# Designed miniproteins, single chains: the designs that were tried, part 86

Each design is a single chain, and the fold is of that chain. pLDDT is the mean over its residues in the fold that is shown.

## One batch from the design tools (miniprotein)

Design m2988
Fold by ESMFold2-Fast:
Structure m2988 (fold): chain A 90 residues (1-90)
Amino acid sequence: SALLEALRRELLAQLPEYEVQIDFLLYGDKSVYDLPLEKRQDFLIRFSQTRLSEELRALLKDSDNPEVQRILLNYHKLFLEVQSEIENSK
């Protein structure tokens, strides 16, 4: 989709070392789970600091868009799994 292609291009420009994590966020690519916890956690921190263009931020606020809903669900899933692994390591 045009939205996913635009997001992937902008995210890879800002976070070029995080291609696997970005592909999980946008497409649900499970290769992210082959990465160590630290790589997944660092992505979540850096992603939260990413300054997306106004047009992409506006698209991500469209709660009726199923692609946006999937991205938010993928992010939430990764966030919860990282938090659970951190808690279980203490």
Scores: mean pLDDT 80

Design m2989
Fold by ESMFold2-Fast:
Structure m2989 (fold): chain A 60 residues (1-60)
Amino acid sequence: GPVTARQLAEEAGISLGTANRVVEALKASDLDDGSVVSSLPGIDAETALRIIRAIERLRA
């Protein structure tokens, strides 16, 4: 099923606000998750990798 902001915040260890921004961007884009997350302002490369891995785990 779809990843929720709460699940992503908990799994990736990020704020609920950041998780909401990621989830909204994923819903609005037809690009792969890695490209979407990496393009978001205010997210560094290490945090982006953590988020991408969290999404992979939650979708497995």
Scores: mean pLDDT 79

Design m2990
Fold by ESMFold2-Fast:
Structure m2990 (fold): chain A 60 residues (1-60)
Amino acid sequence: STVAQEPTVVTFRASDTEEEIREMMRALRDGLEANPDLQVEIVLSPDPRVREAVKKELER
């Protein structure tokens, strides 16, 4: 895409630690607070550990 409003894509990989996932989710929240019009796309690994960690952060 050549448009200025491309989504910010965040990819969670099977190799990511719970701390890294937490930091990435915090950065996303900070970004959305600074720009509520920010388009965010989250790509999740099929790994249940990664999915559970992301779900915990979304519940906060």
Scores: mean pLDDT 74

Design m2991
Fold by ESMFold2-Fast:
Structure m2991 (fold): chain A 80 residues (1-80)
Amino acid sequence: MLEELREMAKEINKMIKEGAPVGKILGRIFALAVEAARAGLSEEEVKKIAEIIEDEEVRELFIKSYGLGKTMVELDEKAR
């Protein structure tokens, strides 16, 4: 799981360097954030994955998206 998430982060970094459309980059960021939230990663593990993303703005968006994803997972658990 953690290695797969690192591969997704590397893919995002490559897409940015290759000039992929913003919509595709955003889609990959949200996918990575959701998978990281489902995996129950610690804040430290999330930061290590975020460090793979060289673009600071994209990195910050991933961290914010992870926070939202984690909240949604926690709400789903409580809803039963």
Scores: mean pLDDT 78

Design m2992
Fold by ESMFold2-Fast:
Structure m2992 (fold): chain A 64 residues (1-64)
Amino acid sequence: ADAATARRAAEEARRAAEAALAGKSSPDVFQDAGVRALATAGGEEAEYAREAAREASKASQIAA
């Protein structure tokens, strides 16, 4: 279902952001996760996915 898939994508982006803060992942991973989350999300889950994706992007830049 859209909600379940969107939640999974948002969770993946959030995990990527946490990994970036630890300096463990490349920026490319977060960019891809963010794009995927936005493409998959729908309804209110879209906002959560966008926020998670944005956090991942910022975290990747900090970790770089």
Scores: mean pLDDT 60

Design m2993
Fold by ESMFold2-Fast:
Structure m2993 (fold): chain A 83 residues (1-83)
Amino acid sequence: MKRAVVTVRHREPSPVVADQTLTTKSDAPGVVSETLTVRSHPGHTEYELVFETPDDPEAVAEAIARAKAGFSGETEVRVELVD
């Protein structure tokens, strides 16, 4: 059965002065896996959310909507199909 890997990236201004990376992984109901990576850089913070969902348009759309719901600013979305 094919799965969809959805990657959503956000960038926000931040007062941080050093590079730092934090990764958190969780399994949410309705998705195979969910990973949040936060990268702090001088002047901005990047959030990367990765979801694995069933290979269907509704599941992919829900994952994207969920990822976007908590953020404002620049958003980049990438979808890959895997077996």
Scores: mean pLDDT 67

Design m2994
Fold by ESMFold2-Fast:
Structure m2994 (fold): chain A 97 residues (1-97)
Amino acid sequence: SATEKFREFLRRAAEALRDNAAESTDPRVAQINADLADGLLAASEAPSVEEAVQRAIDLYARTAQRLQDLGLLTPEEAAEAVALARKRLEALAEKIA
């Protein structure tokens, strides 16, 4: 189903982020990627695609803020990253529906 495909997408995204955490040379970035991975896995358990999308967007927003707080993203780059994540997640949900 469309819901199952979107949930599987979030699980695959979480796996990729765990792999990125293992390859990261910065332990702070590794931890942020691991936390995002855990969050996306939890979001895959949301009762609807709409709730999963919103939870995922909120997780990307928190991740961008954490990277900004560490000086790894400017406020503008953080805002752009969140906007891009929103656009892509909403487009994927629409395509799967």
Scores: mean pLDDT 85

Design m2995
Fold by ESMFold2-Fast:
Structure m2995 (fold): chain A 67 residues (1-67)
Amino acid sequence: EEEERRRQEAQRELERLSKQMKEEGKEDVVEELRKELDPEQQVAALRSMLLEGADPERVKKVIKVHR
C-alpha cells in the first residue's frame, strides 16, 4: 500500500513536471522518457532537469545505463 501511494504521488508529480516541460517546448523529451523509463525514473529525471537545469541527454543516459 505504501508503494502504491508513492506511485500515485510520483504519477501526479510526473503530470506536473511533464506539463512544465511541455511549456518549455520539450514535450518530445518527456515522451522519450515515458517510453524508455519507468514513471519513478521519469520523475527523478524531470526534477533534475527542471531544478538543476541539467542537460536532458546526460540524465537520460545515466538512468538508462543503470538499467
Scores: mean pLDDT 70

Design m2996
Fold by ESMFold2-Fast:
Structure m2996 (fold): chain A 85 residues (1-85)
Amino acid sequence: SEQELKEEILGLVQEIATKVSLEAPSDVAMEINELYLRLREALRAGDYDSALEVLKEIKKIVEKYYPELVPDAERAIELAEQLKA
């Protein structure tokens, strides 16, 4: 369902935000947490284009600092594209 897809996207990004917040410099942690809040608002509003933009920004940060989390970011993008379809 649409609700299940939204919950899975938010769960994946919450896991990313939690790991980054514990391990990254404070400015990177703040940026990821701000993007997580923007994602949550976009998904709540049904604004899937904005949600995809935010997820791509999260992926760029993860690529730079935590490449091992890239598969989680890519899965979240894939699920958001399913919401848009």
Scores: mean pLDDT 87

Design m2997
Fold by ESMFold2-Fast:
Structure m2997 (fold): chain A 99 residues (1-99)
Amino acid sequence: DFLLKAYEEGSRQMVRTLIEKYGVPKEKAEEIGKLFFESQKYKIIDGNTEMAKKLEQEVYDKLKELVGEENARKAYSDMTSSFVGGVLNVIADEIDKEL
């Protein structure tokens, strides 16, 4: 399943960023990763922007608790970039296979 592979790679990169750059424990990093993915599903697939914003705020609040308020916004930005990068790597790999 291509979508599952893209999700797994995105989640792996996101969790890695939280652990390696911000010192977030693996269990908490995985919890935040799942919550972030759910927010993106509500936003992109369901068009439920209100629920997506609520879940995105919950991710930010958990990051503030774990890495401090000063680092929370940067951590959110970095984890988002890592997730997107992981997803795009899977997409690029599939395009290369089809060519």
Scores: mean pLDDT 80

Design m2998
Fold by ESMFold2-Fast:
Structure m2998 (fold): chain A 118 residues (1-118)
Amino acid sequence: KKIEELVEKAKELLEEIVKKLEEKGRYDDARAIRLFITNVILILYHNELEKSLEGLIKALEALLEEKYEEAYKILSDTLSLSKEEIEEYLFNASEELLERLERMLALLEGKELPPALP
């Protein structure tokens, strides 16, 4: 029950982040973040990692506030992985997931990205 409430909260925050990025014309970044975070939610839910879901929620709240470096730090701590291990973790996924992860990590590193072109 509590884990289901955490999943709902994470999805709610994700949709707020996606809308904010879309309003700024960052459609590719919005798609990349939606895909990456949805997969993280599924992994944490499948493994019943309640505390990690709480950590993800904090990371999403930081991302919504455009605190990209803090969001990246919380996400990395939540996954208990280094940046290289996070990238390697998605290596067995499709090449599209790796490309989307790279774009999301660039956003989370506090870099101001221009709006995505049409």
Scores: mean pLDDT 66

Design m2999
Fold by ESMFold2-Fast:
Structure m2999 (fold): chain A 73 residues (1-73)
Amino acid sequence: SAAKEKEKKLKEREEKLREEIRERMAEMGLPPEEAEEATELLIEAWRNPSAPLSPRLQEIVERLERHEEERLR
């Protein structure tokens, strides 16, 4: 069914995104526990893009932006 196919594709995208986020968090030197928390919050935001960002998620996004800015220097 179309619903099952969408669910499978969504799960596959989520898994790939989780791996990418974990790699970036490791690059930033975050502890595994903090990296997992950040990964879950970012995945939740990705699943609900129309939802407003929580203060915690905004902090994580800002930290990622600063890291990316430093990488581009």
Scores: mean pLDDT 75

Design m3000
Fold by ESMFold2-Fast:
Structure m3000 (fold): chain A 96 residues (1-96)
Amino acid sequence: MEEKKDELLRETIRRFVEEAVEALKDPSKIPEIKERIRTLARALGVPDSEIDKIVEEVLKILQEAVETGDIDAATERLYELFKELGKKYNSPVFPK
């Protein structure tokens, strides 16, 4: 079950990266992508004081994917980041 959860998480992140990369081609969509990232960070238990830092880190990874076209690299980087955030902040919505 663990491996199936990791696969589903990677597929979910890949879809997010694909959608965000297309959206980031239009500068007017940047605020919407930032809000989506904020929502995800809050769900992982990231404190409000750290949210903007995480938003900028995720946005940078997505912008690199726009420039390189490497969706796989961006997906793996975001997967590792979200795993680290989930462990570090031990989300009140997702204990252990």
Scores: mean pLDDT 76

Design m3001
Fold by ESMFold2-Fast:
Structure m3001 (fold): chain A 94 residues (1-94)
Amino acid sequence: MEKERKEIEEELDKLIKEYKEEGDSEREAVLNAAAELVTPPLLELIEQGKISEDEAEEEFNKLLEEIDRLLKEGKLEKARELIVDFVLELKEKI
């Protein structure tokens, strides 16, 4: 559990840094990093028939809306935790 969480946290932080270095704002970098980390496990669950494409789209959109809300409130650490928790939950279902 702790090792998997740490790996996802490190991947997220690396992606945020890369997007910021390319000229993204903090908000843009976090949203883009979240999309990149969440898409592969969602696609795997769709391929396995564990979730429909429509359900995956709804979950993805809700996640991005909540991240955006937290970032607008200045809650960066909470947004990062939400992304990591979501990726871990998806991986547990695979």
Scores: mean pLDDT 84

Design m3002
Fold by ESMFold2-Fast:
Structure m3002 (fold): chain A 98 residues (1-98)
Amino acid sequence: MEPAPVAAVVVFDTPTDELAEQLYEEFAKLMKELGGVGVSRLGRKVIVIVEAPTREEARKYAEEFAKKGLEFGANVSIYFVRPGEPLELEKSYELEQK
């Protein structure tokens, strides 16, 4: 039980800058639909930040973005952030390469 706003950082690692740009556009659309917080792109990586009153709700929003990233062929890592504390890896999703 973690009372207080929780931020989730979802990192998408794409094989190309083009794919990262496409993911960024799709996430910008999802942000408008879900009322999300922020999205940014750094080269081949796309980073989405969501905030929720509980870790469970933040996880739900993070998973929505993760599902979309996987559809675009990105590897996805979800981190939870508390102010002044190191990043905590909550989940990782990888494409089935087999």
Scores: mean pLDDT 71

Design m3003
Fold by ESMFold2-Fast:
Structure m3003 (fold): chain A 91 residues (1-91)
Amino acid sequence: MDKVVDEIVDRILSDPEYWLQRLEELRSLPEEDKEILIKLAKENPDDPFFLLEPVLYLLSQRYSLEEFRELLKDREALRKAVTEVVEEITS
């Protein structure tokens, strides 16, 4: 868990403007595409590659653009938010 969460956080913080834009794109994701992303994440719960976009999608449902921008300024707050979402996906 911790390694996967840290890798997701590191990827987001490596290009915060890119991932902020991607989060907004994922906010309007069609239901069919959402189901595929969540399914792939559940089948690969230890792979940050399969978890990254599902995590961003769920964060887009919990946070506004401005709230997420503020979250990107605080690594520990972002890590906590990512942890909660990863735990929700992987159960």
Scores: mean pLDDT 82

Design m3004
Fold by ESMFold2-Fast:
Structure m3004 (fold): chain A 101 residues (1-101)
Amino acid sequence: MEKVEIHVLIRESDSAEEAREKLERALEAGRKLKEELGYEVVLNVYVDGGASQEVKDVAREATAEGGKIGEAKLLGVSLLDLEEVEEKARESEKLMEEIFA
C-alpha cells in the first residue's frame, strides 16, 4: 500500500496565523493524496519548544484533523535534530508545490 509522509515544521518565530496557514496547506495536500490518488497519508507536525501556547494549540487542532485523513503525529523538535527536520519539511514543501501545481 502506497504511503506518503508530509512533514510540517512550526518554528518559534511563526505566528498563530502563519502556523494555521502551513498546517491548512498540509491538510489540503493530504486530502488530495488520499481522496484523488488513494495514498495512505502520515502527517508529522513538528513544533519548536519555544513556540507560543496559541501556536501549540493550533498545531494540536491540525494534528487532530490530520488523524481524520490518515495517521497524524504531534512531535517536539530540539536544536539537536532541527537541521534534519528542516530538510524533511523542505522535501514536503516541494511535494506540496507539485500537488498544487
Scores: mean pLDDT 82

Design m3005
Fold by ESMFold2-Fast:
Structure m3005 (fold): chain A 64 residues (1-64)
Amino acid sequence: MEEEKIREFAEEAVEKGVSAEEETEEAEKLGLDVRKLVQARTAIELRKIGEEIDEELQKRKEEE
């Protein structure tokens, strides 16, 4: 349950464009586990990067 809240917090921050530094500061104020938050954020960022690359590749294929 706690890990689920940390993941949701990380997802919301990334979606809103909040920096990792700002997210960590807010998490510390809320008493969240910063280590777990960093892990969750890293996983989310890697997933989004993969999605953006796939979207760019798809867009380029449509122009050919």
Scores: mean pLDDT 74

Design m3006
Fold by ESMFold2-Fast:
Order: sequence, then C-alpha cells, then structure tokens
Structure m3006 (fold): chain A 102 residues (1-102)
Amino acid sequence: MAELERRLLEGLRKAAEQALAAGEAVVESEEERREMEEQMRAVARHVAALIAEMEADPDPALQRAAEEAREAVERLAAGDVSAGERIVEALAPLAERRLAAA
C-alpha cells in the first residue's frame, strides 16, 4: 500500500518534470512548486486508496481493474506519462459501482 503510493508519486513527479521541460507547464515561484507537490501527494494517496479498495472487493471486474491500475502506475513511474490516462480508465469501474449504489 505505502509502496503503491510512493511509486505513483514518483510517476507524477516525472510527468510534471517532463511537462516543465517541454514548456507545457510553467512554475514561476516556490509557492507554486510547493502547491504542485502537495497536489501530487494528495492525488497519489487518494488513487492508492482507491486501488486498495478495488483489490479488497470480491468483484473480479474490480480486481482486474486494480491490476491494470497497478501496471499503469509502474509505467508512469518508469516515465511513460501516457499511463496517467490508463490509471483514470482503470478507476472507472469503481466510479460506476459507486454511482449504481447511489
């Protein structure tokens, strides 16, 4: 669990550095950099918790989605920024389950 959060945070940091290097994003102050870091940590914690919830669910569709999300996290941590979209896609079944239960 803590390892998944750490890997996701590493991936988010790599994606942010690539965006900054490509001129797709600009950080003009230490305040903005700190806010970005805080947001990345919050996202990593939230996503790791969602994946853990899916893994604990007896639904094999959610368990498969959690496995796909973990694979996408490892790709993101390796520097594949496109894996971020795959993480979001993998979380969709949990969102659909929660919407159906509401």
Scores: mean pLDDT 78

Design m3007
Fold by ESMFold2-Fast:
Parts: sequence; C-alpha cells; structure tokens
Structure m3007 (fold): chain A 80 residues (1-80)
Amino acid sequence: SADKIADLAAQLSPEDQELLFELLGELRERLADIDLSTEEGLEKAKEIIKELLRKLMEENPDNEVLNKLAEETIKELEKS
C-alpha cells in the first residue's frame, strides 16, 4: 500500500536515500523519450521502474528496508 511505502521511505538511511537518488536519475534518463500521457507510455514507464527496482534489490540483497520498499513499490505498480 502507499502508506507502507511512505513508512518504509521514512526509515531510509542517508546511504539508502543516495541509492534511491541514483535510481531516480537513471529513471529520469530512461523516461525522457516516453509520453506519460498515453496508456502505452505509462505501461512502458511501469516496466522501467520495476526493472530498476529489481536491479536495486539484486545489488543490495542484505538491505531489508530498501528491499521491502522496492517489493511494496513493485506490488503497487502491478495493481494499477
């Protein structure tokens, strides 16, 4: 749920926040040519976000808060 994502985000260390900032930078670059006003663009954006979150989890397997945040975010994206 969105509330769980917000609660997990509040628990992030400065180091975890830096990892998310790097992910958001990569996301911004990959979304630059995608039209988010279209259904096709939104679905493409969701797949990119899920790919980046899965990569973040794979690179940080022992980070429980970051992994829970990524899992809950993927779950919310799959509900939309």
Scores: mean pLDDT 82

Design m3008
Fold by ESMFold2-Fast:
Structure m3008 (fold): chain A 91 residues (1-91)
Amino acid sequence: MRIELYEIVDGKEQPVLWSAPLTPENLRRALREAMELTKETGRETRVVVHTSSVEEQFRVVAEALDYALEYGVEVTARVEGDTLTVTFRPA
C-alpha cells in the first residue's frame, strides 16, 4: 500500500512530489505537507492512497477532513477501486 503527494497547477497533476509506504506516520506527514503547501502557494494539492482496505480509506478521509478544518482549506475525496484521491483547495 502506498501514499503519494502531488501539486496541481492549472488543473494538471504535476510529477509526484513525495511517495512512501502507507503508514500512520507517512499519512500524517503527507496531510500536513499538503495543508502547508496549499496555504503557502494557494495551489491545489492531492494525496493519493493505494489500498484495498475500506477501513483505511475511511480513516484517511476522516484525518484529511480534520486537517482541512484545522487549516481552513476545502477537501474533496474520490474512491475508484483501490485508489483513494483526496484533493485540497484554498478556501
Scores: mean pLDDT 80

Design m3009
Fold by ESMFold2-Fast:
Structure m3009 (fold): chain A 63 residues (1-63)
Amino acid sequence: SSLQNTQQQLNQQYSLYQQANDTYTQLQQNRSDISDDDIQAARDGRDGYQSGYNSYQDQLNRL
């Protein structure tokens, strides 16, 4: 069930990535009213979830 667990984690990370990317996009649309630190934090969060997704996808390819 390592494969099944990894697939579940991949699906979760992808979902979180999509949500974080949508949030980052909304903040970028309102950049004049949002601090640069908050925008950077949103970007870092998005990139973190994308990295997680890529890591689990790589793990599946090695199983």
Scores: mean pLDDT 82

Design m3010
Fold by ESMFold2-Fast:
Formats: C-alpha cells, sequence, structure tokens
Structure m3010 (fold): chain A 68 residues (1-68)
C-alpha cells in the first residue's frame, strides 16, 4: 500500500539522519528536505486515516527539527 511505502521510506530517512546527519553537506541537507517535502505531499494525497496522517506528519516535522 501507499501508506506502507511511506512508512518504509520514513524509516530509511530516520536511519540515515541518525547515522549520518552530523556529517551532511549543505547539498545533502537540501536533498533530504526535498525528500521530506515529497513524502508530505504523498501523505496528504494518500488514502490513509486522519490518525495515520497525523502520525506520519509528526515524524516529518521531527526530522525537520533535527535538520535545523
Amino acid sequence: SMVEKIRKRLEELERELREHGATFSPEQRLQYEVELGVLEIEIALSGASDEEKEELMERILRLRRLLE
């Protein structure tokens, strides 16, 4: 499902930031932000429940805060 694909991609991004975030170049940070933006749009357009969308969006917001 789209929701499952979104969750897997978020898990990959969370892992990448945890393992390599401290060493990100400005270009890598920009690419990461672009990927978060794409996922945000996919979440909004998905057939997910409001509860699932809230969970997924909170995860994206947390990742954005960690990038700052």
Scores: mean pLDDT 86

Design m3011
Fold by ESMFold2-Fast:
Structure m3011 (fold): chain A 77 residues (1-77)
Amino acid sequence: SKIEELRREVLGLADTLPPRDATRLLALFIARLGELDVEVRQMKNAGVPESEIQERRDELLRRIREEVLAEVERLKA
């Protein structure tokens, strides 16, 4: 799944960082996944079609990936 692919990518990036920075990166990732889960739950409760939920989930995962990559660059600077 896209989520599992992103999780593997983030874990690989964390492995390139010192333990403190790796912990911060993983905390950011977990927090963003939690926000995604809340939004998806709200959309399901509002009766949004599954196709629209899937599109929004894919968009949020793309944004999470970009934020994680930007954070890695900041931590390595």
Scores: mean pLDDT 88

Design m3012
Fold by ESMFold2-Fast:
Structure m3012 (fold): chain A 72 residues (1-72)
Amino acid sequence: MDAKTLVKVAETLAEKAKEYVRQGKIDEARYYVEMARKYVELAKKKGASPEDVEKAQKLVDEAEQEVKKGES
């Protein structure tokens, strides 16, 4: 799996996490956030562009904040 594909996977996982938060499935949303973070980290190691990494990380951070709000 190349760096660009890893970035796309991370973005997809972050979006799914947001969908699960909206449905009240907080445990599932948290799992997807953790997976998205792992893919961002792997993309960095495989030489993904800083722009692609920053965009993916922003989506993961947004999903994590939604999980935090859903826990309350």
Scores: mean pLDDT 83

Design m3013
Fold by ESMFold2-Fast:
Parts: sequence; C-alpha cells; structure tokens
Structure m3013 (fold): chain A 64 residues (1-64)
Amino acid sequence: MKKEDEERLREKVEEARRLGLSADTVAPNPEERKRYLELQVAEGMILIEEGVRKAIEEIEERKK
C-alpha cells in the first residue's frame, strides 16, 4: 500500500477515535487495518526516537 493511502487511513482512524467512533466503522477491512497498524508502529518507533532526541537538543540549547 502506498504511503499516501496509509496517511489517509491513519487520519480517518484518528478522527473516528476523537469523535468516539470505533476504528472498525471507518476502516472495516481488517487486512488494511492490520497493515496500517504494522506500518504505524514501525515508523512511529523511528519517528519517536528522532523526535525525542531533537526535543532534548532544543531544550538544551534554550537552557543556555
């Protein structure tokens, strides 16, 4: 699945959760949901680590 399609799926799932709807209502296809979750976890781990490191660097610089 292309990243653009994954982004759209991710946006819809988050919006549904914010409105109190289940992800199943927005993305009823379990195969797509599983693939999205796998990609989100893999990419999220990398982005979280990079984001945390950059945030720490910014805090250190501002602490100066």
Scores: mean pLDDT 62

Design m3014
Fold by ESMFold2-Fast:
Structure m3014 (fold): chain A 90 residues (1-90)
Amino acid sequence: DFEEIQREILELGRELRRLREAAGVSVRELAEALGIPQSYLSGLMNGTLVPKTREELLNAALTLLAGFGLLDAPAELVNRANRIIKKLLS
């Protein structure tokens, strides 16, 4: 379900923002480490970026997974991102 995956990505974006803030990492620093534009990362974390295609959802999920890895996120968040990626690649 496209709408369900979109809601999951929005939730994971909020979790990435929480972890980033807790770690004391700036949006610029995290975006630089991920190799992505600050505007894209901010949009994902704040829910203002709305993925509209399968490719956009996949790119968002991969970005969230990479961000979770850099911030040493709990396994449940990493597992949620991986499940979304697997659904989008099937």
Scores: mean pLDDT 88

Design m3015
Fold by ESMFold2-Fast:
Structure m3015 (fold): chain A 88 residues (1-88)
Amino acid sequence: SSVSLEEQLAALPGVLERELAELRAAGDERLAELARLSAEMYTAYLLGLLTGDPRYLERALELLEELLERYPSPALEKAIARLRELLE
């Protein structure tokens, strides 16, 4: 059984939040940049949900890819894969 599109999108912030909670223990300048990129990603994601405009979800994907490049994690890879499926 597959998860619905709405359920997949709703789960995305939760996946990222779990990864961010682990990184908070590090307490360095990278955390500030991570927080900035995450805030911009969440803003684009929420606008995508509110407007139904795929351009916002494409922006969220771009920001998730930047996050993965700077802060590699399995949770971010899963989030990117999920969002790419939703944009097809």
Scores: mean pLDDT 72

Design m3016
Fold by ESMFold2-Fast:
Structure m3016 (fold): chain A 80 residues (1-80)
Amino acid sequence: SKEEEEIKKLIEKAHELLDEAQRYVDAGDTEKARELILELVRTLQKIRDLAEKYGNEKALKEVDELSARVEALLQAVTAR
C-alpha cells in the first residue's frame, strides 16, 4: 500500500540517520551527533504515529528496536 511505502521510506531514513549519528559519536563530534539524533527521534515518532494509525505491527516492532539503539547512542554522547 502507499502507507507501507511511506513507512518503509521513513524506516530507511531512520537507519541512515542512525548510521551517520554513530559515525559522529565515534569521531567525537557530539554537536553534529546531537543534531542527527534529534532528527532521528522526530523520524521515529512519525513512523510510530503512522504504524499505530494503520496497525502496522512490524513497523512498530522496528521502531521499538531503533528507539533502543537511539537510547544507547544518547547514553554514549552524554557519558562523555
Scores: mean pLDDT 86

Design m3017
Fold by ESMFold2-Fast:
Structure m3017 (fold): chain A 84 residues (1-84)
Amino acid sequence: MKMALVSVLSTRPPEEVRRAVLERLRRQGLEVDVGVLAIPGELDTQPGTLNQLLMLVPEEYAEAVAAAAREIPGVVEVSVSPLK
């Protein structure tokens, strides 16, 4: 199975962003297995600080996951990197 890494920068806690992405995907009828590869930085950072969430997803769903993430309030940047 080919995987892709979706990196999300947001002012929201990474766990909240991950849950919101999964809820949006479910609403679209997509059953995507989203693994959390890493949550870099301090989990207890001050409100308004940029938090990074790294999500490991099947390559075929990476665009849908990235699009869902961009719709979440507080998300600043979303990037997709295919894993080789």
Scores: mean pLDDT 70

Design m3018
Fold by ESMFold2-Fast:
Structure m3018 (fold): chain A 80 residues (1-80)
Amino acid sequence: SESEKTFEESLNDSLKDINEELKKLDPENAEEYVEEIKKLFEEAIEAYKNGDLEKFEEELLKARKYIQEILEEAKKKQAA
């Protein structure tokens, strides 16, 4: 659906931005982090496709929390 495509496009744009930031902070692990984020986004998109809005919100929140945690870890690694 159009909504599904819009979510996928938005999430892919977010992945690109995060990947660029991670490459600067922690280039060695950037690919691994991006792959995990992709999986979480895919789970959110699948929940949305199934009409499970509660699960969609939960998976999206989980993805955002993970992104925040890995960015903080990458910044700590660069500062060390």
Scores: mean pLDDT 77

Design m3019
Fold by ESMFold2-Fast:
Structure m3019 (fold): chain A 94 residues (1-94)
Amino acid sequence: SIVDELEEKAKELLKLIEDPSASPAQIIEAAVDLMGYFESNKPKLSEEEKKKALELVLEVLEKIIDHLRTKHPEATSYIELFEGAKEYVKKELE
């Protein structure tokens, strides 16, 4: 299912965050892939599935932002991009 695929993408992204050999570019690419998959499939989701997907995306965005601020603070443009995505997701959950 779409939710199962989102959960798998989130899991792989979280593994990249914990991998000291992973580049910031790899983490950013995986995050963009996750967000793109969610947005492209969003119209196919029920209200309950959409809520679960948004909650998952929010959790992942919070972990990416924390990782970038801690390990790659020079990635200011990407931190701002993910902070904006987080605010968008929070509004969608209201």
Scores: mean pLDDT 84

Design m3020
Fold by ESMFold2-Fast:
Structure m3020 (fold): chain A 84 residues (1-84)
Amino acid sequence: VDKLIEEADKKVKELAELYRKHKDDKEKKEILEEAIKKIQEIIAQAAEEVKKAPSEEEKREILKKMAEEVIKIYEETKKKLKEL
C-alpha cells in the first residue's frame, strides 16, 4: 500500500509540474486543472473515510482505493493531453 501511495503522490506532483509548464496553453491548463481538482476531492473523501474506519485493514483498503483512483485519473489525463 505504501508503495502504491508513493506512486500516486509522484503522479500528482507530475501533474502539478505539467500545469506549471502549460500555464499559457488554455486547453491543456483546463484539462490539468480539472484532473487536479478531481484528485483533491478523492484525497479529501479518503481522509474522511480513514477517520471513520474501525480497523487498520479497512484504513489500508481505503488508501489503496484512493491511490488506484488517483493513478487512473493521471493515466486518463495523460491520454487527453496526448490527443491534443
Scores: mean pLDDT 82

Design m3021
Fold by ESMFold2-Fast:
Structure m3021 (fold): chain A 65 residues (1-65)
Amino acid sequence: GTATTTQTVTATAEESAAALYKAYSAGLSPEQKVVAKVDGKEVSLEELEKLKPGTVVEFTLTVPA
């Protein structure tokens, strides 16, 4: 297959990280995944809503070939 596509987007909790994660994942097919990380650790949408203001979140899109 083709190589995996990876795209990273950084947001803060003040920018509604949960809303950004939702928007970023909204157009994805079932084979595509969005992973949200805080300090290198994967977090859920529920955890994103509980983050303190200023927390840096990385969103990574993974698309299997």
Scores: mean pLDDT 64

Design m3022
Fold by ESMFold2-Fast:
Structure m3022 (fold): chain A 87 residues (1-87)
Amino acid sequence: DEEVRREYERAREEGRELLAEILALATPAQRQRLVDLYRQLAERIRDELERRVAEASKVSPELARLVEARAHVRILRELLAWLRAQQ
C-alpha cells in the first residue's frame, strides 16, 4: 500500500530529525537520563503497543511497521519536550 509506505517514510524521517535534535541539544549526562526515560515510556505503552501491532499485522506487515514507527516518534517527541524544558 503506497499510502502506508509514504506514512511510514514520513514517520521514519520525523524520528531521525527528532533524534538529531535531541543529540545536538543533550549533554552526556542528559543523554543517559534520556535513555532511562525512553525505557520508562516504552515500558508504559508496551502491552498496548504489542496488541496494536498484532492487530495491524493481521492486515499487513507494512501497517505493523507503521504502528511501531509512530510509537517511536511519540516517545521521541516526549523526550525532546523534556529536554527543551531542561534548557
Scores: mean pLDDT 86

